# Designed miniproteins, single chains, part 106

Each design is a single chain, and the fold is of that chain. pLDDT is the mean over its residues in the fold that is shown.

## One batch from the design tools (miniprotein)

Design m3696
Fold by ESMFold2-Fast:
Structure m3696 (fold): chain A 71 residues (1-71)
Amino acid sequence: SEEAIELLEKALEAALAGDKEAAVEYIRKAGELGSFPEELFKGAIEAAEISPVSGAAAAKDLLEYLREKEK
């Protein structure tokens, strides 16, 4: 959904700003609105909890998944 994409963009911005807690929260909210494979979503949360750098990568992976799913 568009709202899930917006939340993932906010997660990416938070991660790039070094705000790991905000990045995790935005990814969790995106999961409530979007549909993701369980393993992909779980891995993204775990990555975001480890560091802002891996959180940014995880947010990008989830964004790419949604863009590919809409094709």
Scores: mean pLDDT 82

Design m3697
Fold by ESMFold2-Fast:
Structure m3697 (fold): chain A 89 residues (1-89)
Amino acid sequence: AGGQVTEETRERVLELMEKAAKAAEAAGEAEEARRALEETRRILEEHPEARTDELALEVLRATEGLKSPEAVALAVAAALVAVGEGIPE
């Protein structure tokens, strides 16, 4: 059972959040994108002990300001990766 977030999962979550931020910037949400990405980085750095479900919830909270459909979809994908469900490729 995946109780602890692996380094690979953290890297994948950050990658997806960076893509979400780019999508949000393209939609005119540059300030919201910056805040979401900075908060995600903070969570990953300050809580290396975070459980998969806790990381997923915190990622979703960090992205509450995003409104563009593409950015929201990528943020949800990041949360699903944190839970260990992955994303379709």
Scores: mean pLDDT 74

Design m3698
Fold by ESMFold2-Fast:
Parts: C-alpha cells; sequence; structure tokens
Structure m3698 (fold): chain A 80 residues (1-80)
C-alpha cells in the first residue's frame, strides 16, 4: 500500500527529513521516501492501516511545524 503526503512550500525548508522519517517508519513499520522534486513524501508498507496512520502522523507533524513547533516537538506530540 502507498500514500503520498504533500509538504507545503513554507514548511519544506523547516523539515529535516533525517530527523522526521525514522521515528515514523519505526512506529508504524512503513518505508518513507522524500520526493524533493514534488515537495512530498511517499509512504509504503504491507499494511493499509499502518500506511494510513503514518500518513496522518506526517500530516499532523507538518501542521504543527507550520504553526511554529519544532520538528522534534511535533514528533514527540504526535507519536506519544
Amino acid sequence: YTETVEVPDDVYPKINYAELLPPIEKKFNVSIVPDEANNSVRISGGSKVNVNKASDAVREIIELVRNGKTVTEAIEEVLA
């Protein structure tokens, strides 16, 4: 199963993907690959439920970062 999450242009330069992606991949047992050309991330996994949960987590983290939280703070809040 595969889902794509778009990252807004104003959020893109604020996100460190090396910090963002491993905690989400580990929690939901998915693979996430950034698509820098399209300002998006591609989430893939064997479980549709886990891919959807990871997709929702990425979107929530993006919104928190957009609203002024750090990536670390957003990860801690969403993955708690």
Scores: mean pLDDT 79

Design m3699
Fold by ESMFold2-Fast:
Parts: structure tokens; C-alpha cells; sequence
Structure m3699 (fold): chain A 87 residues (1-87)
């Protein structure tokens, strides 16, 4: 299952719940960061929101499919699969 492939660290789960109102907007901005590690982490966290049923993450994850780093693109693919599994 795609849901099992997105591993959000335990300490981030509470943070995502507390900031969920603005998390998609903030993480979407971070997907445009110059640092590929930041973009990778943003994609993972967007996948975590997808697991919680936040369908607003679809558009930023689709944009991340065009990222220059293969690892970011793969995480985005898995995140979109998570959305399809929770719908």
C-alpha cells in the first residue's frame, strides 16, 4: 500500500495536526525551495497530510512530479497514490 511507503516521523504527526489549517500552503511554498532536502521533506509532510485525508495536497504534489530531483518526484508519486487510496 502507498500509505505504508510514506513514513512521517512521530514527532511531526502532532505538529501537522496543529498547523493543518495552513500546512498545505506552507509546505507548497517549501516545494519551491532551493535546497532539495527541504523540498524532499516538504513532499514527505504533504504525503502525511494526504494520509489524514487532506485532499488539498493533490495540486502541490502534482507540481512536485516535475521536480529536478528524482527522489522528490518519487515521493510525490507515492503521495498521490496515498490520496487515491484514502478517497
Amino acid sequence: SALDKIKVPEHWKEALENIKEYAVEILSLLLSDEDPEIRREAAILLGGLAKKGDLRVREPLEKALSDPEEEVREIARIGLEVIDEVE
Scores: mean pLDDT 77

Design m3700
Fold by ESMFold2-Fast:
Structure m3700 (fold): chain A 89 residues (1-89)
Amino acid sequence: MTKEEFDLEARIALVQMAVAIGRKAAEKEPDPEVRERLLKLIDEADTLVSQAEKALKEGKFDEARKLIDQAESKVREANALLEEHLAAQ
């Protein structure tokens, strides 16, 4: 495995973990508007990370990197929304 392959696999695994944790947290969110926004961001990240994993398995490293960058961005947006909501409570 090249360093690039290892780094991409690690990033994919971290996003998959963040999606799983984030989905469980979103399900427990009492505000239905915040919950729906969180679930949408998590679903978008899940789709992007699945596409990144497929691209990596096909040897399309540039595509996999672009997709995982986008997935990580969606996870950051979900985290920012949670931080804003928790600070407001």
Scores: mean pLDDT 84

Design m3701
Fold by ESMFold2-Fast:
Structure m3701 (fold): chain A 70 residues (1-70)
Amino acid sequence: SPRDELRRRIDELEQRIQELLAKETDPQKRASLQSLLTAVDFVRRQLDAGAPLARVQSGIDNVESLVDQV
């Protein structure tokens, strides 16, 4: 289902951020990545609460964009 695809994307995004955290030595970049993990959890909670798919998609896209800038 579309919701299951979004759950998979959220899980993949969380894994990506965790892998970046495991390799990151800069304290400021680590803090940014930890904040992005919090943002991923927020998006997951929105999906679980029945938020519109477009809102969840926008949340995923926003976090992905921010991860690319760290």
Scores: mean pLDDT 89

Design m3702
Fold by ESMFold2-Fast:
Structure m3702 (fold): chain A 83 residues (1-83)
Amino acid sequence: AAAEAARHKAVQAELKRLVSELEALGGQVSSVEGSYKDLLKSIEAVRATIRALRAGEDYYSAAGDGTAQFTVARRPSEVRAAE
């Protein structure tokens, strides 16, 4: 009984220490995450630009009030396309 109680108490103390360490690491990740998120936004912006250039942006008709139609930019098959 006494040996089991001592072992259980030691395990609980170790678990509490590990939980505290995990929380501290989580705090560090949160600090880095902000900078990483900004970098990811920059990468997505570049990818969006590449996609627009590949699609060869033609015309964009904004949805207006009444009878406006969205025309998606035409995708050229190859760079040698006539337009």
Scores: mean pLDDT 58

Design m3703
Fold by ESMFold2-Fast:
Structure m3703 (fold): chain A 78 residues (1-78)
Amino acid sequence: VKAITDYLKSLPEVPRVKIIEAVEAEGYPVYVGDIFSSLYSSGQTDDSELANALAGTMINAGWPVDKIVAIIKKAAEA
């Protein structure tokens, strides 16, 4: 989780819309994009508690952290 937060902080500012579009491009519904954009925003604001809570929720829902990071990275590259 800390490594993910550090990585997210290193990215240039990525608009919420780009994250949502990247998630939709992978075939997920808009609400998943909202969760990913919230996770990215919490990383950017150094809110590690919020980032941990969101990541934990996604893991419990069956979402692997490596896929989350890959989608955010793809959004940052677009």
Scores: mean pLDDT 65

Design m3704
Fold by ESMFold2-Fast:
Structure m3704 (fold): chain A 71 residues (1-71)
Amino acid sequence: MEKEKEAKKLLESIKKQADLFGTYPDLRSIENMKKYLEKNYPLTDEQNKFLDEMRKRAEEQRKRGEEIAKK
């Protein structure tokens, strides 16, 4: 029960930070989080889609950072 509440709160916190600050966690952080959630709490299809969306956004952010670093 406690771990399930923590997992849900963590996902909500990340979404709120993305909405407020326009930043997404890096790809590694998202992968670690998905592993943690899968181990401690079964993910719904909607939550899996959300994590995949965040992973895609983090990958895009990483590539953009690499492009900026080259200039």
Scores: mean pLDDT 66

Design m3705
Fold by ESMFold2-Fast:
Structure m3705 (fold): chain A 83 residues (1-83)
Amino acid sequence: MEELKEQLLKEAKEAQEYLKNNPDLSLDEILDLARKYLEEGKFGAAIVYLKEMYKKYPGESLPKLEELAKEMEPLVEEAAAKV
């Protein structure tokens, strides 16, 4: 339990640091990072990138987030099955 929480916080911190060092990332670049980390099971990082998409591109991010959620639904179901 604690190990999972620490891992998620570490991943989120690293993702936040990357965003601070790369403020000019496009919507598509942030989406690609979110997708990459979701596929790798690094949910702490993925959540940070998804939030940044909504923050920078609120009108443009919503349809892309809906598409990503539908694409990632099988991975979420597989992760839930491991509990």
Scores: mean pLDDT 75

Design m3706
Fold by ESMFold2-Fast:
Structure m3706 (fold): chain A 77 residues (1-77)
Amino acid sequence: MADDEARLRELAPRAGLSPLELEAQLKLLKGKEYFDKGDYKKAIEYYQEAKKLAEQAGDDGTKEEAQKGLQEAKKKQ
């Protein structure tokens, strides 16, 4: 299947995502990927980046998902 990151980058202009919102969602996607692999340390790092970028972009949805992922990843450590 196509890379989820590449797909998100291709679809972002059509969805009206700003570059900052796109990067926030990409970091969130990477956080979820590492969480699924059991690499909670890397998941935490990506979720923290996603949260910061989403906050700067005003993307409350991505920010909330990143906060939830961060809490779940920290609980698994």
Scores: mean pLDDT 77

Design m3707
Fold by ESMFold2-Fast:
Structure m3707 (fold): chain A 95 residues (1-95)
Amino acid sequence: MDEEKVKEGVEKNLELTDEAVRIEREAVEKIREDPEKAEEYREETERKMEELAKEALELSKKSPGSPELASSTSGAVITAIGSAEHTRLVYRQVK
């Protein structure tokens, strides 16, 4: 196991998780402030979350068999999915 690469991957997954939460907060605020643009903000957020999830999954491929990397990757993917779903729920409330 390459300990340096595992550490880098875990740190990156934590960054991706923080980014997903930030994007969600900004999207929810924008949707509530400008409901006429709600669909556009929802679509953009869903696309960004898909990109974050894909990046996290690619990191897991660089050090297969690391429980720490696998756990942090799962966290980032689950956060991205949850953030997209919450944005969809807010969109439905203002539509």
Scores: mean pLDDT 84

Design m3708
Fold by ESMFold2-Fast:
Structure m3708 (fold): chain A 68 residues (1-68)
Amino acid sequence: SVLDEITARVREVIEANRDAPEAEQAALLTRVVVEEARRHGMSPEELHEALERAGRLLAEALRRKAAE
């Protein structure tokens, strides 16, 4: 699904930017998700779900990095 494609892209962005400050990572992910949603013609509800998922993935990645 388009949501799964966006999720894969979000994971790539998180990995590529893992050493950036948390606020910059959050801002970048928000921008990337919004741009992908716009490109795919997603509804506001689908965009909301994609942003929620991106936030959860970022929180998980930050927790894993802190445990290193």
Scores: mean pLDDT 83

Design m3709
Fold by ESMFold2-Fast:
Structure m3709 (fold): chain A 95 residues (1-95)
Amino acid sequence: SEVEKILKEIEELVSKLQELIRANAPFDEIDAVIDKIEELISKLPKKEQLRAVAFVIASLTLLHIHYLTAGEPIPEQLLHAMERFEALEKELLAS
């Protein structure tokens, strides 16, 4: 299924995004991965788009909880990524 292929690519890119956030990568590199995830989500049917963005937000929320429970400073890249996907979710829910 094309949908299953796109969802797998999103999962792989979310893993890469989390690695870049942990490595304190530059915002340009973070944004490039976010843009690619958003492009892949846009190719999905509406119902699957909402599921995919929810998956991304959940994955980033778990990483946020990890930093909080470890007593480590939360990377600005993580907050930036969360804000971008929350904005996308709001847009998708309004359409």
Scores: mean pLDDT 90

Design m3710
Fold by ESMFold2-Fast:
Structure m3710 (fold): chain A 85 residues (1-85)
Amino acid sequence: SMTPLSIESIEEMEKKLIEKLEEYEKEFEELVKKGELTPEEVELAKKLLELIKNKDIDGLWELQLAVTDFPSTQAVLDMKKAAEK
């Protein structure tokens, strides 16, 4: 069963989200350093890093919706769907 929505649950979700954002930041920084990215991927990585640094969660969700094949896209969509209700 899904965890019931409470203030404590919201704080826990925020912490997990921050941890995931830090993970994405590290992954993209590493990919940029390796130099194995296409020019389009480098541009995407730079945009993602800027959004992460600015803590622009809405911008990150908008960008992830444009990248349908990202494994975490479904989780982001599920979060948006839950927030609508």
Scores: mean pLDDT 58

Design m3711
Fold by ESMFold2-Fast:
Structure m3711 (fold): chain A 73 residues (1-73)
Amino acid sequence: SALAAALRAAAEEARRLGAEELADAFDKTSQALEAGNSREALAAMIEAGRKLAELSPEDRAAVRAAFARAYAA
């Protein structure tokens, strides 16, 4: 899905920035969504939100931009 692809792009950008736990949370969300596992997807999204909030504003903007670019494709 477009959402799963966008989450993977956000994970790749997070990994590039050294935010490994955020990248793992995005990948887990993408995998859970593709598997139809709504409970696991929700838990992973909550974790991703927490980890995203820990980033600098600049790094958060970079991750969001990567998501937006992939989602628009």
Scores: mean pLDDT 86

Design m3712
Fold by ESMFold2-Fast:
Structure m3712 (fold): chain A 66 residues (1-66)
Amino acid sequence: MNEVSKALIAANPALIKTIKELEGKFSRDVIHQAVLEATAKLTEDPSMSPEELRKLIIELARKLAA
């Protein structure tokens, strides 16, 4: 996990639970890529809610695993 990912998780407690749930279902590489892409989207749209961010990470992980 890079420094940006650590900072994002610390600021968003809901992401910790989401990432732990995904660790049981997807590879670490898929989860990391989904978090990076979701972080980029959050940077472009900082008004995104924690629930919207959680749904985006799950959707991206599923798309990347397919």
Scores: mean pLDDT 71

Design m3713
Fold by ESMFold2-Fast:
Formats: sequence, C-alpha cells, structure tokens
Structure m3713 (fold): chain A 65 residues (1-65)
Amino acid sequence: DAYQRALDWARRNHDPVLQQIVRLMLRDGVSRAQLNDMAAAYSRLSQLTPTQQAVIQLADFLNQL
C-alpha cells in the first residue's frame, strides 16, 4: 500500500529511475526497515549513483507518510 503510493508519486514526477526502484522493492518484498537500512548506508557515500539516490528519496518519502 505505501509502496503503491510511492509508485504513483514517482509516476507524477516522471522519474523513471524512482519508478523502477519502487517496482523492484514491491517485486522482491523489501520491507520498509530493509529500505531504511539501505538508504542509511547509501547516505554515507561521497558519490551516489542515480539508483542509490532513488533509494534514499523513496525511504524519505515513505517516512513522511
């Protein structure tokens, strides 16, 4: 449910990377706790890939719901 809201949000912002990340999290059954752990790890990196940035953005969005 929360991931479905995130997917709709990503679609409205026309962000294909974010849409792909939301779909992958839904497909693989990634919990919000696992997502938050991933986002925390990525936030410590000095250089972020678009995929890593999308994970951080998704975690931030879901934590604001």
Scores: mean pLDDT 83

Design m3714
Fold by ESMFold2-Fast:
Structure m3714 (fold): chain A 90 residues (1-90)
Amino acid sequence: MPLLEAGVKLATGKPSEIYIVERDSPEVEKIKEDYEKRGIKPHIIYATPELEALEDQVRAATAAGDYRSELRLQDELDRLAEELVKEFQK
């Protein structure tokens, strides 16, 4: 499942550019095309296996109505995604 659904989108500080953390999937090309059609340049950063596992856990908690686990797991996912974007920017 794409991290885009989890809301992991980080601004580059430029209105025409955005960082998106996504799983390596066929949907990535469609996401790129959709943003490019809107005049926005997407910088796709592929999720690590750890990030993918955390997203799966967030979705499981959401589906189960476990809001405390969802919040905790989402905070960890957001932290690791931010670290991944910072490493990509180096």
Scores: mean pLDDT 72

Design m3715
Fold by ESMFold2-Fast:
Formats: structure tokens, C-alpha cells, sequence
Structure m3715 (fold): chain A 95 residues (1-95)
């Protein structure tokens, strides 16, 4: 169904952004402080409960970027929005 396809796209886009966030953290040598690590762990726990451990790791990486480089998070969110809009347009939802 269209709802299932939209959900699958959102999960796939979040996974892609999480992988990119993890790579960004590693490439930039970002070392989160204890407060940021605590908040990222809380985000991971919620994500793991809903979507499983692999998805939890992706959201933990995104949370770390949000807490250490909010401008980079804005770039990720803008890419998510554009990809979602393009997909919805392709499905004819905007007609």
C-alpha cells in the first residue's frame, strides 16, 4: 500500500542519513562529551525498542551530530525533506 511504501522510504532514508552521520563523526574525529553521549544513548534506546538494534545505531549517530554540529543536522534534514517530496511527487500524491 501507499502508506507502507511511504514508511519503507522514511526508514530507508533515516538509515542512509544515519550511516552518513556515523561516517561524518569518524572522518571529523568528533568526540562527544558525557552529556551528548547520554542523550544519544537515550535516543538509541527508544529507536531500538521500535525498529531494532541496527536502526538504534543510526539514530544514535544522528543524535550525536545534532548535539555537536547542528548545522550539519540541518543539511541532513533538508536532504530527507527533498527526497521525501520527490518520492511523493513520483507517486502522484501531490496531484
Amino acid sequence: SLVEEARALEIALADELGREAKRYIEERGIVPDEEALREAREAREVAEAEYGPEFGERLEALAIVALTDPEKLKEFLERFRKAQEEYYAELGIES
Scores: mean pLDDT 74

Design m3716
Fold by ESMFold2-Fast:
Structure m3716 (fold): chain A 75 residues (1-75)
Amino acid sequence: SPLEKLKELIEKMDKETLIQVARDLIDTAEMYSKDPELKEAAERVRKLIEENAPYDELKQAIVDLFELLLKEQRK
């Protein structure tokens, strides 16, 4: 599963790498700007980066955003 593979990769990432992955996912989500749920999830991740949130909180938000992106790709 792509979601399971992402979770495994995230566990091995440092915070700087995690932020880079988060930014790439935000950019991808912005391409689907018609979906308000994706827009909200992307804005949450952006805010957590700007606020220098704890690693675990940022990690969970990235997983949530990626799960929504996978749902969009199945439409």
Scores: mean pLDDT 80

Design m3717
Fold by ESMFold2-Fast:
Structure m3717 (fold): chain A 65 residues (1-65)
Amino acid sequence: MDIELSMVIMYASVLKIAGDVVDVEVVSPEKIRVYIKPSEEGRKAAEELKKIAKREGIEVEVVEV
């Protein structure tokens, strides 16, 4: 679980560097909250992150800011 969470956080960090994700918050060991811009690019990034996180058993909550 720590490894799975770390992988999801690393991927989210790449998306943050690309500018599609604003921030990421760890809510619990199995849940993260992702802050995105209200744009097509932000929504696509959140969708891709959700797919990766689902494979690792991590819930993703998406918040538009």
Scores: mean pLDDT 77

Design m3718
Fold by ESMFold2-Fast:
Structure m3718 (fold): chain A 86 residues (1-86)
Amino acid sequence: MAEAAALAAEVFAKRGDPVGAIKASYTAAQLAGHPEAGRKVYEAGMEALKQGKVEEASRFMAEAWRAMARGDPQKALEYAEKAKKA
C-alpha cells in the first residue's frame, strides 16, 4: 500500500497534480501506521512541489514513501528533508 502511494505521489507531482499527491501521501501515512512521520513526509512533499522543481523533488518524496512502506520511518524523514532542499 505505501509503495503504491509512493509511486502515485511521484506520478502526480510530475503531472503537476498536487491534490492527487496530497491524497496519496495522507492515505499511505494512515495505512502504514506512522501518522507523525507520514505528516512530515507529506508537508515536505507539498513544500517541494511549491518550489517548482517538481520532477527532482517528487523523486525524493517517492523514496520517502518507499522507506515508509519498508517499515523505516527514520529513512523516510531523511528523504523528506532532501525533498525540501530540492
Scores: mean pLDDT 62

Design m3719
Fold by ESMFold2-Fast:
Structure m3719 (fold): chain A 55 residues (1-55)
Amino acid sequence: SVSQEQIDAAIAALEAAGAHALAAGLRRASKVSQVSTMVGLREAAEAGLIPAELV
């Protein structure tokens, strides 16, 4: 399971990186689907936009 702290930290990291559309997508996913949220976190980490520790 992904914690709300991990989600919030990842969104903040994406915003800081200028990945605003991806941050907005992750925020929406976090309200609807835990699976989609986990996939979004993994994809962002693999792209180097957030620390791997947030996945």
Scores: mean pLDDT 80

Design m3720
Fold by ESMFold2-Fast:
Structure m3720 (fold): chain A 76 residues (1-76)
Amino acid sequence: STDEEIEKLLKEIEASREAAAASTDVALVRALLQVIETKGKEALSLTTDPERKKKIQEFVDAAVAAVREHLAELEA
């Protein structure tokens, strides 16, 4: 189902966020940030429900913010 596809993408976003947080490789962290953004866009495209879109966007935004913060610390 579409809901199962969205949940799979959100799980993959969380795994990418965790992998980025565990890494000191700037190139890998940047690649994982791109993966999170791409999968987030895909998850948002799978639903027309405004409430579901809001929850997905909040989840993706939190993951992106965390990875960008970590990337900034690594590049300092």
Scores: mean pLDDT 89

Design m3721
Fold by ESMFold2-Fast:
Structure m3721 (fold): chain A 65 residues (1-65)
Amino acid sequence: GGGPEAAELARRGALAADGPSGAAASGGMFVKDHGSDEAARKAYEAARAAPNQEEAAEATQRAAL
């Protein structure tokens, strides 16, 4: 992962997106650009599985750490 700063930026990106699917795409893309492909995949999968945008953002933040 990208550490706490990257995780916080991924969370903010997910919250700004249009719903949980948008949060997954935005968060995953951010982690891919600033981290690793594995971290991006985990962030995307975690956010996509979340029932709402706030939980998607929290899942993205955890995966980006």
Scores: mean pLDDT 68

Design m3722
Fold by ESMFold2-Fast:
Structure m3722 (fold): chain A 68 residues (1-68)
Amino acid sequence: MLRDEMRRLASELVFVEGLSPEEAARRVAEELGIPFSTALKVVNDVVATSAALQALPPEDQAAVGAAL
């Protein structure tokens, strides 16, 4: 379940709080006690997955737009 927790936190930090992928990765690493490189990979994967979905909800679109 660690990957699900990483993805959930990464999504919240990037899409809800509007943090950059690197800032989100740092927060995920600190919260879960994992290496930054591992957290960054998960954050980048979450961002790439969201881009592939294309039809983001309005609330998520605003968060992603602010972060980018």
Scores: mean pLDDT 71

Design m3723
Fold by ESMFold2-Fast:
Structure m3723 (fold): chain A 76 residues (1-76)
Amino acid sequence: MTDEELLEHAEELARVARDSIAQAPTPEQAKAIGDLAVAKLRELAARSRNPETQERILALADEVRAFAEKKAAELA
């Protein structure tokens, strides 16, 4: 998988995760979706040999985490 393919995959995964988190009915569900997505994004980052690609994918993981935490707080 190329760095371009890794970034496209990571971007799509982050989008799907955010959509799922936005529709989560409970704080537990929002956090669970966020945790799973962050784990998968970290795995994608680890596959890259390019520090810039790793940094961009990890930034997406941080964004998904923040969104999940915000949604969980709003539902609590």
Scores: mean pLDDT 86

Design m3724
Fold by ESMFold2-Fast:
Structure m3724 (fold): chain A 84 residues (1-84)
Amino acid sequence: KFEELKELLEKMAENRDKTTLEGAVDTFYRLAKIYGLSEEEREELVDYLAELFGVPRDTVVARIEQIEAEEEKLRSLAEKNKKK
């Protein structure tokens, strides 16, 4: 849930040698979706993630939007193939 995801993001930021910002954003996006977090909850974690990695909030938001757009395209293609 929210607190569990927050703790995971902290752990990922501490292990920067093993975890990139992109990897952390991907993990956040997937788990937020699985946990069914609201937009408000996600925004709070986006701010926290940006702080942990020392990047602008807009950088995290842009990465999330890119992941979302790519996943939507891939899902649409998979659905079309399945319907055949």
Scores: mean pLDDT 74

Design m3725
Fold by ESMFold2-Fast:
Structure m3725 (fold): chain A 67 residues (1-67)
Amino acid sequence: SEEERERAIAERVREAQAGAKSPAEVLEAVARVAKELGEELFKDVTEEEIKEMVERVRELEEKLAAE
């Protein structure tokens, strides 16, 4: 069911987030879990695109820290 799918996603996201130390790592973990579970938003997103999104967030974090 949709509820069971949401629970499974939440559980995996929570476990993945437990090891994440930055917003970029959290985004990477969430995106990978969503893609693995076949979520509609990430079904057509490639691993390369996920990497580019994470790298973009890291660039913004570095820029913010430099200011």
Scores: mean pLDDT 66

Design m3726
Fold by ESMFold2-Fast:
Structure m3726 (fold): chain A 79 residues (1-79)
Amino acid sequence: MEEELEKILRMAARLVANGKPLDEALRYFVERLKKLGLPEPDADERAEIRQRILDLAEVFRKNHEELQKEIEKAKEDAK
């Protein structure tokens, strides 16, 4: 169960990092919890989940963005 929850959280964070809205990623997370037979998160739990998704998505986004900036600079310097 814990491994499945981590996978769902990571997938939700990747959705946000790839430009999907946070509310869509949160909905995805909640729907997956329901399929696992887990209770729906309350308002406080949703706020915590939103923050975890944002934090993880920011890490994914920064890593991708830095790589893309390096590639773009190299292309500009080459032409």
Scores: mean pLDDT 75

Design m3727
Fold by ESMFold2-Fast:
Formats: sequence, C-alpha cells, structure tokens
Structure m3727 (fold): chain A 80 residues (1-80)
Amino acid sequence: SEAEKKVEEVKEKAEELKKYLEENPDTSEEEIYEKIEEFKKLAEEALKLVEDDPEKRKEIKEIYEEFLEHVDEVLLKQKA
C-alpha cells in the first residue's frame, strides 16, 4: 500500500541521515536542523497516511524519536 511504502521511506531516510551524520561529523548545526525539518515533514506525511493504524503510527514515532536522539548525540559530540 502507499502507507506501507511511506513507512519504508521514513525508515530509509532515518538510516540515510544517521549514516550521513556519522560520515560527516563536522556537519553544521544549521544543516543538521535543516535535515531534521525535512525528516519531520516526511514523518508527518507518513503519520497522516497511517492515522487509523496505531501500530504503524507507533513505528513511525519510534523511528522519529530514535533519529532525534541520534542527532542530540552528534551535537553533544561536536561540543566536546
């Protein structure tokens, strides 16, 4: 379904962005926030498509929260 494809897009984008940040530790805070905003929009689109599917909504939310935790770790590492 379109909803399933969108959930897969969210998963793939999260992993792509995590890999990018690990490979580019000097990525600017501004660029990091731009990437968060793009990912947030994708996650919001996916949530709208699965609003009546609580398990898929939980999955998207978990992916989004895990991504934000990873970003926080990257930002803390830059300040150290």
Scores: mean pLDDT 81

Design m3728
Fold by ESMFold2-Fast:
Structure m3728 (fold): chain A 83 residues (1-83)
Amino acid sequence: SEKDKIIQRLRETIAELRELRAESTDPQMVAELDTEIKTLEDTLAELEATPNPSERQLLLAKVHLIAAEAEALVARRRLERQR
């Protein structure tokens, strides 16, 4: 289902953000990643608790997911440049 696909992608993105956080030595980047991880974990919990999510709820979850994927890409590029 659409819900299950979003949940899987949320879990994968949370795992990636946690890995990036573990590799980060910059306190500001760590704080930004912690905020993003919390937002996605809250979004995941709300989706898992909702048996029949509305189209609006699914779209908002996708918005948070896309934003988090963009932040992960930025964090990855910053870490690669500092190698």
Scores: mean pLDDT 86

Design m3729
Fold by ESMFold2-Fast:
Structure m3729 (fold): chain A 91 residues (1-91)
Amino acid sequence: SKLNTEVSPESAQEAFDSLSPEVQEALKEMIQAYYDKDEEKFKKALERLREVAQPEDVNPLYVLGLHYKKMGINEISEPLLEIAKELDPSL
């Protein structure tokens, strides 16, 4: 088992695929809003993500947060890591 702080693109894809459909939709909207530079849409998508995220989403959200951190996209990585830690304070 690879418990690296470094996330491969394959690991990020597997993490995304393991999310519930509602969390996948909210995350896709948030990422799209980031690339579109739409601050209002980003905030709305992030609020939705916080509402739909469940304890079972902790590990995949943490993996995706590390992936975006590696890419230098702190605007996405920080909210994902915060949500994961709020759901599992032991992270």
Scores: mean pLDDT 80

Design m3730
Fold by ESMFold2-Fast:
Structure m3730 (fold): chain A 84 residues (1-84)
Amino acid sequence: MISLKGKSTEEISNLILEEISKLPPEKQKKVLEILSDGSLSYAEKGERLAEVLGAESYLDDLLNAKSVEEIAEAVLGALREAAK
């Protein structure tokens, strides 16, 4: 379980990115698809990410993060760079 309490946006983004990097490539692609889907709210993106990560307990922490939009953008950017 990742604790997001008291962490900066950058620290939270790095923790999420590290967990994503441990996933099989097919799940990493699904995370990228979720984060790049402009039809989903950041709350809906968080819910779908929790399902993909198998970390249902992350949902509350992700949704209650002060900078969830900034976290989502930072993670998406890093995943796009990793896919090059």
Scores: mean pLDDT 63

Design m3731
Fold by ESMFold2-Fast:
Structure m3731 (fold): chain A 69 residues (1-69)
Amino acid sequence: MSLSELARRAGVPVSVVRTFLRHLGLPVTDPLTREVVEGIQRALGLPVDGVLDDATIDALRFALRPMTE
């Protein structure tokens, strides 16, 4: 999956995804590698399977939003 596709599915700009990856100390790759997906899953406290599924995208969307609603 490309960075732009992940950003679109998470509902955020690509720049926000890049900043998040840098904050986690992960390499900013396009397309996303399995290793980067596993790093995201570890950071979000999800099962590490290297698959960018709906649960991973929803957790990423939550992590990238302001916590105020």
Scores: mean pLDDT 76

